Designed miniproteins, single chains, continued (5). Designs and how they scored, part 70

Each design is a single chain, and the fold is of that chain. pLDDT is the mean over its residues in the fold that is shown.

## One batch from the design tools (miniprotein)

Design m18430
Fold by ESMFold2-Fast:
Structure m18430 (fold): chain A 64 residues (1-64)
Amino acid sequence: SPDTLERVTDDLLKVLEEAYREGASRDEIRKLLQRKAREYLEQGVPEETVSLALQRAVDRFRER
């Protein structure tokens, strides 16, 4: 749903912003995002929604 997509996107963006602020490496950030993606899939979020949320979160992060 649109609400689920936005919620997941916002969560992933916050995770990205916090990791970057704490000085995490690119590999650490990649592993963190992969872990978060798996958690959402296990919670029953559709794979398409998780993939789109990851793309949107990364895109929004790059614009900052």
Scores: mean pLDDT 84

Design m18431
Fold by ESMFold2-Fast:
Structure m18431 (fold): chain A 84 residues (1-84)
Amino acid sequence: MSPVEREIFRIEAELSLRIMEASIAIQDAKRRGDQAAVEEALRRLGESLIEAGKRILSIPGASEKDKKLAQQLIELGQQILDSL
């Protein structure tokens, strides 16, 4: 892998961990009937998606495919935040 590919892989791995943490938090909150905790977990997830997308866009030499993925992550994160 190139240095650019390694950095993107690192960002994606970190995001995957954040998605897993959010899924666990949402599942726990739903079992407790805690809507506020569900909304907090979704807010953190949306922010993590936006941050990951911005980090990818900041990498010099990121491919057009990587930039498109980054834009999709930012859009998805914003949609989650706008739904709260």
Scores: mean pLDDT 88

Design m18432
Fold by ESMFold2-Fast:
Structure m18432 (fold): chain A 87 residues (1-87)
Amino acid sequence: MSEEEFERELHAGLALLITAVVKLSDEVDEKTLNLIKRAAEHALRSGDREALEAVLETARSVYDKLPEDHPLRPEVEKLIAELEAAL
């Protein structure tokens, strides 16, 4: 395994791990949003389809849990758009 291959696999693994943690959250707060942002960054850096799809599914779930007037909703919408563009 090259350093570049290791870094890609590490980013994919971190995205999946953070996504699993976010799925255990009963509420969506700034901490949950920061976790999904980190998962998205790792998924995007990995280029791994499974990681991108897992984070996208979780971001959509988070978006659906937010009230229509929630201030964090536009940030989640932006993450969804970035993840969809990478697929």
Scores: mean pLDDT 79

Design m18433
Fold by ESMFold2-Fast:
Structure m18433 (fold): chain A 94 residues (1-94)
Amino acid sequence: DETKEEIGKLSEATSILLSGLDDGRVDEAIELLRKMGVSDETIEMGLLTARGTRGDAEAAERAAELFRKKYKETKSPIFKRLSDFWRGLAERLR
């Protein structure tokens, strides 16, 4: 299940990047993910979701846009739900 694997990698990347943001070591977290073979696209999505989780409305909005793009490419309902979630969070943070 390619979608499930992709979501799993994104969840792991987001968790590592959240820890990096909280510790002030986000650049080190990004480098770790690159060494683990995580794609730059997944790292960008993970960083935007991590920043959005910490109250960055612009990051949450951009995460919603990337998930909407993934939904249009894959037609997977999970990406539509993720796009809708991050859009709603961005609106609440404004």
Scores: mean pLDDT 84

Design m18434
Fold by ESMFold2-Fast:
Structure m18434 (fold): chain A 58 residues (1-58)
Amino acid sequence: DDEALEVANEVGKRAYEAGATDSEVVRIANKAIETADKYGVEKAREEGDRLVEELKAR
């Protein structure tokens, strides 16, 4: 779904800007797509925000 891809791109970009490695960005983006497919795009954004916060708190 286009919305799932959009969320994954947004979350991935924020993760990269927060200091994630390329492999971490891919992992986080894939998780966002999976969450969007299973629970919807709003839940994917929520989980993405949490993962980016965890990254910044390292």
Scores: mean pLDDT 80

Design m18435
Fold by ESMFold2-Fast:
Structure m18435 (fold): chain A 92 residues (1-92)
Amino acid sequence: MLEEARREAEAALEAARAAGESEEKLALMERAAELALKALEALEAGNAKEAAEHALETMLLGAEYSGSPLPSKEHQEKLFELLEKEFKELYE
């Protein structure tokens, strides 16, 4: 899964670059891809907390890239709790 996800992330970045996306947006995509891959690595290692931290940051960067409003601090805290719980249930 991790190797497949890495290949998809690289392909998406190359496609965006070829399509003429701004350097600012490309940097956000690259950072989001790095964090998503770190979340998967943490999940495979059984580190639910680290996985949740990286997954939340990935979602926030994705919202920034799309121009969507960022969730409130309270909503971010609830999302983190949910992610950590789900990841613990998957890998314990």
Scores: mean pLDDT 76

Design m18436
Fold by ESMFold2-Fast:
Structure m18436 (fold): chain A 88 residues (1-88)
Amino acid sequence: MEREEFRKKAEELANKAAEKIDTPEMYDIVKEGIELAKTPEERRELARTILQAVKDYAKKNYPSTEIQRKMLAKAAKAIEKAIKEVEK
């Protein structure tokens, strides 16, 4: 996959995952995205894209920095779990 195509798909999945924070669907979306990445470098790029989308979503929708940090922590945990499962 061309790098630009990968980035566009990563952004689409990242935005979808951000909207589904704290739901079972978020993990499924994150896992789908990680499975699309064929290299560890692409998985890291996707992980960073998802975390950025979650951060942007949280800042836009929640004024509380505490809630923003909680959302980011949940996204990071879901990404870590998905990467470990895909790398098996």
Scores: mean pLDDT 78

Design m18437
Fold by ESMFold2-Fast:
Structure m18437 (fold): chain A 83 residues (1-83)
Amino acid sequence: ALAEAEAYEQKALEAFKAGNHEEALRYAALSLAYRLVSELGVSPEVAQRIADLVLEARRAYAAGDLEKARALAEEAEKLLEEA
């Protein structure tokens, strides 16, 4: 639900401020998945796939792999448009 999305978004912010960037990315991905289900009616299965792709894209970006980050982000966007 939306309340869970907001709770995970807050946890992501707190983890980021604490320097725990991996935890922050995971919480941000969970927040996105809950928003996709609650606000857009995306199935939980598709929402999880989109969130996982966004998480991987952000990790690739942080590692300096811009090409991989872009490809993963485009795949996530395509799944969202097809949902």
Scores: mean pLDDT 79

Design m18438
Fold by ESMFold2-Fast:
Structure m18438 (fold): chain A 90 residues (1-90)
Amino acid sequence: GEKYLEEVKEENKLILDLLEEAIKLMEENNIPKEEIVKRAKDFLEYVKERNKEVLEEAKKTLDEETVEEIKKIWEETIKQIEAKIKELEA
């Protein structure tokens, strides 16, 4: 249980770090803001689908308490991505 939860935390940290780096690289290469927003929204949809898959698999093998912790980690990541998109749209 604990090792899997740690892997989920590491994956979510990597997702956020990759998004931040990708946005920075796109801005440094003068990619239009509308295109950056579109790509960030596509990435958010990918993250939401990945969360759904992870939770469905976790429910088959893990206890409800661990599944709820995994859910909270992914929900926090999704909120941070949504906040970044809103910042980009401003």
Scores: mean pLDDT 85

Design m18439
Fold by ESMFold2-Fast:
Structure m18439 (fold): chain A 80 residues (1-80)
Amino acid sequence: SFRDQLVQRYTSRTTAWASQNNFSAANTQAGQAQVVQTVDFHFDTNPDDSFQQAQDTLDQAFDSIQQTQAVIQAADAAKA
């Protein structure tokens, strides 16, 4: 399904981002859970979207999500 392909795509993207930014295991797992929630929310809101329309919207959403995740990781690292 489009949903499963997009979950796989954004899980891979999130895992790479977490690795590049030295995320804790907890923040990596939280990011992976957020992928499923974000993709499912997209199709709940936009059930008639094509794969390409969903991908374009989710690419932009994950740009913002990844910036927020990096801020959370930096704040957590500063407390350690």
Scores: mean pLDDT 85

Design m18440
Fold by ESMFold2-Fast:
Structure m18440 (fold): chain A 66 residues (1-66)
Amino acid sequence: SDFVDQARRIRDELLRLRGDPSSPQEEIERLAGQLGVPVDASEQQLQDAVERVERSVQKIEQAQQS
């Protein structure tokens, strides 16, 4: 799913940017907002956000088969 792939990409980009002190804060804030997490979200919170998107997509796809 495009939504799931996008959520995973945002998680990975957030982790990469937060690992670099020179990263633009505006970009970190933008990506965190897109994933629905706080700017200082833990790796677990980022993973939980991705799993939430995965479950939502799976539920929608399953409902369309009903």
Scores: mean pLDDT 81

Design m18441
Fold by ESMFold2-Fast:
Formats: C-alpha cells, sequence, structure tokens
Structure m18441 (fold): chain A 65 residues (1-65)
C-alpha cells in the first residue's frame, strides 16, 4: 500500500501524486505533503525505490495541486 509509505507529518506543501504502476490500468492516487517541492521530490524517490524493492515498478508520475 503506497499510502502506508507516505509520511504522516502535515507540511505546508500538498500535492496529489498519481503513480502509474506496471500491470495496473488505474493510477494509485496519494496526497503527499512536504516543506518544499525539493523535499517532496526526495520523498517520491524514496517511495519509488522502496516499491522497486517490493517488486512494484512505477512507470510514470504526475502531480496535481
Amino acid sequence: DIAALVSKKDYPLKRKVHFLIKGQKEPVVVTMSAESLEDLAAELVRIIEELKKRGVEVTGLSLEA
């Protein structure tokens, strides 16, 4: 569950992140927060790498405010 990998802390920057996953027709949508867009990008990289370790391949991302 991607939502379980997301930080529970409430930060000022919020974005809906659409994860496109190999073998899934519908994107997984999760609301993420961070102090900055740079911190959000770092957290996204962490989540993608953790998913790869679990055998889940992310084929694309989009951000929605």
Scores: mean pLDDT 79

Design m18442
Fold by ESMFold2-Fast:
Parts: structure tokens; C-alpha cells; sequence
Structure m18442 (fold): chain A 62 residues (1-62)
């Protein structure tokens, strides 16, 4: 599941696989949607794409 989630985040954001995996790991360790959004925007991801990525994480994690 982690690898599958990582690929989804790569597709949504255009981030490298290693960076996307770190985002997935933060979400799995209980990071909030706001924390994930902030991290993605700091990495240069647009708010629209960051929102899509957070939605993808929530659809798989719940």
C-alpha cells in the first residue's frame, strides 16, 4: 500500500518518488491535512495539486 500511495502522490504532484514517500510516511504517522498541505506547498506544489494529493491520501488511509 505504501508504494501504491507513493505512486499516486507522484502522479498528483510531480514530486520525486523519494520525496513523495516521505509525505506518505508523514500521513501514515498521523500528520494532519494542514501539515501535509504546508509541506507540499513548501516543496513547490500548487495549492490545487496539494489538495488533490491530500484527498488521495485520505481516500486510501480511511
Amino acid sequence: KIEEMTERIVEATGLSKSTARKIVEKALNGATDAEIMDELEKLGVSKLKATAAVGELNSILV
Scores: mean pLDDT 79

Design m18443
Fold by ESMFold2-Fast:
Structure m18443 (fold): chain A 73 residues (1-73)
Amino acid sequence: SAELERLDREMEEIDRQHKQEFAQIQAEYDALVAQDPNNLQGIREQTIRSFRLLADSVERLVELEIERRKLLR
C-alpha cells in the first residue's frame, strides 16, 4: 500500500541518517582527541551528548516500526 511504502521510505531515510550521524560522531571524537588529548572531561561530555542524540533517533525508528506493524495487523 501507499502508506506502507511511505513508512518504508521514512525508515530507510532514518537508517541512512543514523549511518551518517555515527560517522560524524567518530570524526568529532577524533578531532577533539587531536586538538587536546588531555581534555578527557570535554571529550567524554561531547561523546555522551552525541550518542544521546542518536538514541532519540532510534526511538523514532521504533515508533515507525510499531505504526508499520499496525498496518500489517
Scores: mean pLDDT 78

Design m18444
Fold by ESMFold2-Fast:
Structure m18444 (fold): chain A 88 residues (1-88)
Amino acid sequence: ATAAQIAAYKALADKGSATAYNNLGILYLQQGKLDEALSAFTKAADLGSATAYGNLAGLYLIKGDLDNAVAALNKSIALKKQQGIDPN
């Protein structure tokens, strides 16, 4: 990930884009910045992104936090069902 990509996604995220926050989280994960990735995915999830809850579950598993991983996965599945997205 490049500083230019992070800056571009930050600009979109500041405009309330859940997709941009989710993409920021992915870029932070690629840099090993787990706390920044957690913050970005949490903001995307707060904006209603089912995908971000799935990414939070993965990040919690990387951190060894099984309880939060399961909770995030359950929220992702519930939101996907609510949005008409196949959770498979």
Scores: mean pLDDT 80

Design m18445
Fold by ESMFold2-Fast:
Structure m18445 (fold): chain A 70 residues (1-70)
Amino acid sequence: MDALERLKELMIELARKAAELLAKSTDPQVRQQVLDMVTEASRAVSTLPYEEAIEYLEKLIKKLEELLAA
């Protein structure tokens, strides 16, 4: 599997979930958490090896899913 392709897929999924949560929530703390997670994802893709970036993005997506479920 192409690691770059997987990273692109995860970034798209993260961006989609972040946008959905930002559209639904007016809570400043939740909005800040989402913005921080997007920033962390961008930094991870830029600075980490592909395998570590993939694991980190999957963790962030799970956190976004938990926030969307609440």
Scores: mean pLDDT 82

Design m18446
Fold by ESMFold2-Fast:
Structure m18446 (fold): chain A 97 residues (1-97)
Amino acid sequence: PLATSVVQGKPVSREAELLALRWLILGSMDPEYDSILPFAGVLALLAVGEDVEISPELIKRILKHRDKILEFAEKYFSPEEVERIKKALDTLEKKAA
């Protein structure tokens, strides 16, 4: 809800939008990754370097699924996209510490 509110009515980069759409489409085809689909938009914004303020609760929820997120990214995305997602998760870990 907070993540949705943060981006609602604001311009979103096309790169982030396309990455989020690919995440949702590919994830919906593989039920093993249904638990991480709610984070697609936030992770896409972070992966393309967008400035997103995220609540501590949302950070904890994303980090709880870190291994599953990386597994999904390595399966469906390019090595460059995986690197950006890893950096995004590392940034969230630093904020949580």
Scores: mean pLDDT 74

Design m18447
Fold by ESMFold2-Fast:
Structure m18447 (fold): chain A 70 residues (1-70)
Amino acid sequence: MEEELERLVRVADEIVKLADSGEITVEQALNELRRIKERLEELKAQGVPRADEAIAYVDEKIKYLEEKLK
């Protein structure tokens, strides 16, 4: 379970980089980050340590990309 949390955080970082480079759209990146956040919330419900910190981290990435669409 901790390996999955670390993987999800790494994937979130990669998604933001892909959006910044133009490889994917900001809207596509937001959809993927929201799916990652949903999975992290499931891990939090299962009692995985540091899930709250991972959720906060991904939420900041979502807010960053949302500001680019304004």
Scores: mean pLDDT 83

Design m18448
Fold by ESMFold2-Fast:
Structure m18448 (fold): chain A 91 residues (1-91)
Amino acid sequence: SEEEKLRRGARLLAEIVFLGRLDQLTPEDKEILKYFFDLYENGSEEEKRRLIVLLAEEIKRLFPEFDENTALFYAYLILKNIDELKKALGL
């Protein structure tokens, strides 16, 4: 269930950033995103790395033409800008 929640958070975040699906977020979606962000901000280096990998996998799902390094780079950039994303989401 925790693994599924984190994967769902990664999927939502990728779709928000690349597809602009900000206006269709449910309260449950926002809780999942908040959990994902809280774990990234307060987690161990191992947990942060895991979240980057999960986000990269969801980016690859949206853009199968990206190689692994490209997907990881975009995942890293997204999470580096977490404060701006939280403001946009009202989190």
Scores: mean pLDDT 85

Design m18449
Fold by ESMFold2-Fast:
Structure m18449 (fold): chain A 89 residues (1-89)
Amino acid sequence: GDEEEAKQEALQLLEEEKPSLKEEVDLELELELQEVVQDYSPKKVLAFLKKHRGKLTKPQAELIEALLNGDYAALAEVNKETYPLLAEV
């Protein structure tokens, strides 16, 4: 289905993504990442990855990978340590 195609494309883009070494917070990226986590859809993840290519930090990439794989235990740990506010929403 359309969601499965979006998930597969998102996983492929994530594998090709090199983590950003930037130290500054990108407010637009953080707000859109929060929206993707709160209202999860493979299509929204794919659109987010296409919009923010080369801008994801390693923790942000790991969070998206956990979302795409449905690994809610890993997602809870990443959110608790890296994005506590996302774990509470």
Scores: mean pLDDT 67

Design m18450
Fold by ESMFold2-Fast:
Structure m18450 (fold): chain A 100 residues (1-100)
Amino acid sequence: MLSPRQALILIEASLTVLRMLFYLLVKYKASEEEVERARELAVETARENAELAEAVGLHEAAELLRELAERLERAETAEEMLELLLEAEERLQELAARLA
């Protein structure tokens, strides 16, 4: 079983990769189809990470990730999804600091 600290490192890494992806989509003005595929990936990744967080007892992180998934589903633009990912990274870093 992963430790809570190991799970948090993996969750943070996943969000960083997604943020980099959406940054590139915004920078290069990706098509609506590419943005939609990236949304599906981000929502699925957030939901999977929420389950991982819950399984290791990181209930606050799990709730944050579930909220992120719901907000990503409702976001209209790649720019909005990028902002949501940045906000989630900051909140997870604050949670990580409290667990240290």
Scores: mean pLDDT 87

Design m18451
Fold by ESMFold2-Fast:
Structure m18451 (fold): chain A 83 residues (1-83)
Amino acid sequence: LSPELEGEVLLGVARIMYAVTKLALSKLENPSKEDLEEAIKLLKRAKELVEEAIELRGRTPELEELLEEVEKEIKKLEEELKK
């Protein structure tokens, strides 16, 4: 893959992973500690993919926005785990 194409693929995969993880978790009435921990792992992987895409494509508004959204969701779930 060219760096540009690889960066686009990584962005796409990260978007899907973020969206599906958030949607799946939202459908659980009482997410367990294990569910929250697994969701955090998936979101941290999505964050890694966004960071890799930034290295390949440079910082774009879309990549920065997704990174911020993923980081915010991770913090939200980590706070939920403390309860």
Scores: mean pLDDT 84

Design m18452
Fold by ESMFold2-Fast:
Structure m18452 (fold): chain A 86 residues (1-86)
Amino acid sequence: MQVEFRAEIKSFGSEEEAKRLAEQAKRALSLHFEEVKYEVEGDKVFIEALAREEEDPELSIEAFKALVEQLAKLLGELVKLEVKEL
């Protein structure tokens, strides 16, 4: 069973800095997740990731939370974190 993760982060910095940090987060997430995507729109950063079906869901949740919380500390504030079973 695959698990999809989504996060919304409010950025207090520049859009250019947000894009750079989101790209770094995408690279880190890609070690644990499939189909990692990000979008920067004004003061908002959206991160999506698909967990590998063979991975432990709890480890995937922990890894996604840790990376997203780190990104949020660098950018501003974590607004939303969603976990969806597919």
Scores: mean pLDDT 79

Design m18453
Fold by ESMFold2-Fast:
Structure m18453 (fold): chain A 75 residues (1-75)
Amino acid sequence: LEEEAYRLSSSISGTGSQSGASGALYGYKLYVEKGASEEEALQAAYDEASRLSGGNGSAITAARETLRQLLKKYG
């Protein structure tokens, strides 16, 4: 899952890919472990990627799109 997230994030954005992947994984964790909704998980991925990257738009975009792909495949 972690390798898949980093691969997806890297394909979406060449900058902020690590922050994007980390944000997506955080959102996915909340979805699986805390019963968060898809919308809540996407917001968590946004917030975490923003925090890790200092508000980098590329990282935020990568986090949200990576999480959407993970939820489609594994959710």
Scores: mean pLDDT 81

Design m18454
Fold by ESMFold2-Fast:
Structure m18454 (fold): chain A 58 residues (1-58)
Amino acid sequence: SAAAREAEKKELETKAKQAEVSYTTYQSAADGDPSDKEAIEQAKKYEEEKKKYEALAA
């Protein structure tokens, strides 16, 4: 239904924003310590999650 899709879209937009916040946090950590492979990997993960949720919300 249209109501279910609107609810889903809002949820996906919220998840995209949360992923962006996480991406910024890990990217900041990676910028502070370029040898922190875990921070670099987490930043990539959240960048991809943000893109995924933005695409699903479109």
Scores: mean pLDDT 85

Design m18455
Fold by ESMFold2-Fast:
Structure m18455 (fold): chain A 100 residues (1-100)
Amino acid sequence: MFKEMKELAVRTAEAARRNLPEELANRVSELLGTLMMLIDLAEKLKNPKLEEILEELYRLTRELLRAVEAGDEARVRELLREMEELIKEAMKVLKEEIKK
């Protein structure tokens, strides 16, 4: 899963650069960069809540790639909002794990 998720993130960022306005492509790339960092941390921490959030982020990243390839800017913006909320939840889990 984690290797495939990182590969999907790279492909999605590349597709965004080709198919989206620069502002939106930059937002996609920034979010996916944060996601790749969370994947690396999840591999080390083995926290089940963090892994559950990453599985949902993997599903949303597949949907994001489809929206990006279709040039569906409205759907991309919706998916970015959903993913940003999940990343925020993952960051809370990560902060709690570091305090242990």
Scores: mean pLDDT 84

Design m18456
Fold by ESMFold2-Fast:
Structure m18456 (fold): chain A 80 residues (1-80)
Amino acid sequence: SKKKEKVIELLEELSKKIYEKTGDEKILEDTKILIDKLNEAKTDEEILSIVKSYLEALKEKYPEFKEELEELEKKVKEIL
């Protein structure tokens, strides 16, 4: 539970940073959908899988944030 909350906080912080730099509100909407999926996940493995898929999609959409997205994936793996 606390691990899931920490992962969600990291995703929300990254989402805000992307929004502040790009002005693209779609990132906020997509992150909310992801958080809903994470709240339904029952295992650390499911959480990691959902996050990885989302971050790969974000790397394609926002290639300028690739390094920050890869750092977030590493942090999520360390939490779970």
Scores: mean pLDDT 83

Design m18457
Fold by ESMFold2-Fast:
Structure m18457 (fold): chain A 61 residues (1-61)
Amino acid sequence: SMEEEVAKAEAEVQAIIEENKDAPLEVQLARLGELDRKITDPRTRAAVRRLVHEYLAEQDA
C-alpha cells in the first residue's frame, strides 16, 4: 500500500541518518539525495523531504 511505501521510505531516511550521523553533513545530504531521486511517488517524496527538512533544522540548533 501507499502507507507501507511511505513508512518504508521514512525508515530508510532514519537508517541513513543513523548510519551517517558521524559523517560530514555533505555526505549525509548526498546519501539522502540519492534516496530522494529513487522516489517517484509524490506523497512518499513529500514525507521524505519533510523528515529531511526537520533533521536539517535540528542540526542548526
Scores: mean pLDDT 80

Design m18458
Fold by ESMFold2-Fast:
Parts: sequence; C-alpha cells; structure tokens
Structure m18458 (fold): chain A 67 residues (1-67)
Amino acid sequence: DEKRKLAEELLKKGEIERGAGEALERMILSVGKISGEDLSEKAREARERMERRGRELEEEGRRLLEE
C-alpha cells in the first residue's frame, strides 16, 4: 500500500508540474514586459522543462501502479 501512495503522489506532482509550466511561462513573460527584455525563449524553455518533469513523474507513478 505504500507503493500505491507513492504512485499517487508522483502522479499528483506530475500534474502540478505540468500545470505550473503555463503559470511559469506567463510569469517570465510578465517580467520581460516590465524589464523591457524579450524573455519569450526563456519562458518557453521553462514551460518545456516543467512539462518534461511532469511527464517523467507521471510515468514513474504509472510504472509503480502496474507492478
């Protein structure tokens, strides 16, 4: 049952990380607007990293559930 709880936590963290990617992108773009810098590339990279991390966590969670 510990394995199931860990899997559920990983799946939740994965969802949070993927959702947070969009929020982080918007925040970085907002900072760029305020500072007058084009941070579009950094915003996209940050979102992509969080989406990738989220997918990795979800994959690990699913793997644990299928064992």
Scores: mean pLDDT 81

Design m18459
Fold by ESMFold2-Fast:
Formats: sequence, structure tokens, C-alpha cells
Structure m18459 (fold): chain A 71 residues (1-71)
Amino acid sequence: ATVKTRTTNTTTGDQDADITVVVKGPAGAVVTAKATSSGDEATATADADGWATVTVKVAGGPNTITTTVTT
């Protein structure tokens, strides 16, 4: 899978934000994105061209978004 956007956020704060992750993989692959600070997890299925768009909510503070592609 190819990750088009990757975000690691170390900002300390109290604001929630939405981060959009665009991933290319095999068509029909399940893409899961997880934010470490918020614990939010979102899943999308790649389209016929292999593109998936997943939006994950992040909290303030240190954040890492982990993207997993399951075929």
C-alpha cells in the first residue's frame, strides 16, 4: 500500500482535530487508521482503483496515526 498523507502530531493542546488519510492499495483492501492520543479508529474499503480515504479524530498532545492495510 502507498500512503499519500501521513501525519505525526506532537503538539500539546486540548483541541480535537480531524485528520484525513488517503491510501492507495489493492482494490477491496480494508484500510484502518488509528490515532494514539484519542484512541479513535476509522476504517474504509479501497475502491476499484485502490484508493481509500479515512478520517480520524485526534486529540491534543502527542499523536501518531498508524495506517494498516489488510488484503
Scores: mean pLDDT 67

Design m18460
Fold by ESMFold2-Fast:
Parts: structure tokens; C-alpha cells; sequence
Structure m18460 (fold): chain A 66 residues (1-66)
């Protein structure tokens, strides 16, 4: 995978995570929203974007702390 492809994939994972969080919260299911954020965060770590992954983990913790 090229650097450009990895960057695009990371950006897509971030947007998918935001969408999952919004939908989960709207459905009254913060646990599922948080779990999906953590799943996307792990994918970002595997892709080599640990800083972006940390932001999603923090987002999941925030959702559960509401």
C-alpha cells in the first residue's frame, strides 16, 4: 500500500468512526458507538497512525463518560 493510499484509508476510517459514533448515540447506544470507535482506532494503529488512533480511543472514553 502506498503512502497516499494509507493516508486516504486513515481519513476514511476517521470519517467512518465519526459516523458510527453519531448513529450509536442517536440510537441511545453509547456502548456500541464507543466499541466501533475503538475498532477503528485499532485499524489506524495497524495502518501506522497511532496518534489518530489515540484520538479515537479518547473519543470513545468521552462517549462513555457522558
Amino acid sequence: MSEEERQKKAEELGEEAKRAAVLGLAAGDPQTAADRLREKARELEELGYPEAAKRLFAGADTILGL
Scores: mean pLDDT 79

Design m18461
Fold by ESMFold2-Fast:
Structure m18461 (fold): chain A 64 residues (1-64)
Amino acid sequence: LSSAELHARLVELSELRKRRDAAGLSQRELAERSGLSPATISAYESGARPEISDETLARLRAAI
């Protein structure tokens, strides 16, 4: 990914966190709904894993 694409993904993950908080979901609950681990959700939200596929992001959006 280019730097601009990476930045766009980080912004999207920030919005995903806001939506998760608004829905009253914990990282564990979001992980269970999306089929990911809580550690993976935490890593994406903190920016520790700056790369995410469109499919994984769509699963996270659908899980909220």
Scores: mean pLDDT 74

Design m18462
Fold by ESMFold2-Fast:
Parts: C-alpha cells; structure tokens; sequence
Structure m18462 (fold): chain A 101 residues (1-101)
C-alpha cells in the first residue's frame, strides 16, 4: 500500500498495520480519522465501505491489545449501521476510540 514505512521493528505493510501503530503512538480518534481518509483517498472506498472497515480495524485492535473497546456484538451492529447510516456509525466509532488507553 502507499503508506510510509516506519523504522519500528517490522514496518507496517498494510493500512490496518499503520492504523494499529497510529493508535499506539498518537490520539486514537485522529488515528481513526486518518485511517478513514486513507481508505477513501488511496483505496477509493465509499463512506459506508470505509466506516465498515474502520469498525473491523478498531475491533481487531481491541482483540490484539486485550482491551474491551468494542465487543463482538457491538462490532456486528456497527458494521450493519455503517451500511445504512455511515455518519451515525462513525460518531459511535469515535466514542469507542476515546475509550482506548
């Protein structure tokens, strides 16, 4: 992908790996917003598709770090909401991102 590589062990190879690094090193809400912008700008995804993938990325981040940021049920609901109302789904995702420590 078009993401700039960082010199931190293994460089991020995907937008999802870059998102994880950005979540660890900066503000979680800004990491989420940057991920969405890159999905739309670099990958040409729609708002709905980008928000769906952002929900998956945040859920996976929670699993990998042992944080209960988004439950399996909440992840499922957010993906379905993103298909119907991506703007509302994004607002809920930003609220969940604020819980990241």
Amino acid sequence: DGVLQRRMGTPPQTLGEQFHLDMETGDPVEALENFLKKLKEEKGLSESEAVQLAAHALYNYGLLTGQDVVSEEEHKELVELAKKDPKKALELLKEKAKKVK
Scores: mean pLDDT 76

Design m18463
Fold by ESMFold2-Fast:
Structure m18463 (fold): chain A 72 residues (1-72)
Amino acid sequence: MTPAEKAEFAGLDLDGDGTITREELRAVFARYGASDEVADAWFERLDIDGKDGTVTPEELKKYFEESYKELN
């Protein structure tokens, strides 16, 4: 993951309520050429503690950083 992607994920709380919706995650993934199915798969992994349709930016960032380390 690039520094720009990390900065964008930190700013994904568009509502200012501390959560990221499935729709917001899909929008970000679409900008990087990923399908809604890929975004949904990532969201399901992050939203494991509840099916309220939201994820915290910290959870999203942690999983993306782990994925980046596995690629190196």
Scores: mean pLDDT 61

Design m18464
Fold by ESMFold2-Fast:
Structure m18464 (fold): chain A 79 residues (1-79)
Amino acid sequence: MSTEEQLLIAAAYRLARREVSTEFGVRLARELQELADQGASLEELLEHAARRLAEATGKPVAEVRRELEKEIAALRAAL
């Protein structure tokens, strides 16, 4: 996996754990890792994460996508 894929998966896990549960976060991270291993693009991974989080939280996909992008940026800045 690329560094960008790892950052996205880490961001999705952190957001999922905070907004939903640790169990959902672990499942989402696994789903994203499996998709990445199958050759999914960063855009496809971001879309999958945003959709799954929107379904779990009841928030609009666009709002969750913005939150996820912000979490990715925060993790990148911490490297």
Scores: mean pLDDT 86

Design m18465
Fold by ESMFold2-Fast:
Structure m18465 (fold): chain A 58 residues (1-58)
Amino acid sequence: MELEKKIEHLENIKKEIDEALKFYEQRYSPEKVAEFKKQYDNAKKLIDERIEELRKEL
C-alpha cells in the first residue's frame, strides 16, 4: 500500500473509532469509555509517530 493511501486509510479508521466510542457511551460507564479513549490516544500517537518515520524515509 502506498504511503498516501495508507495515511488516508488510517485517518478514516480514526473517524470510525470516534463513532464507535459514541455508540459505546450508551452501553458502558464513563470509566469504561475513558479506557477506550486511552487506547485510541495511544493508537493515534503510535500511528502519527510511524507516519513521521515513514515520511523521513521518503
Scores: mean pLDDT 73

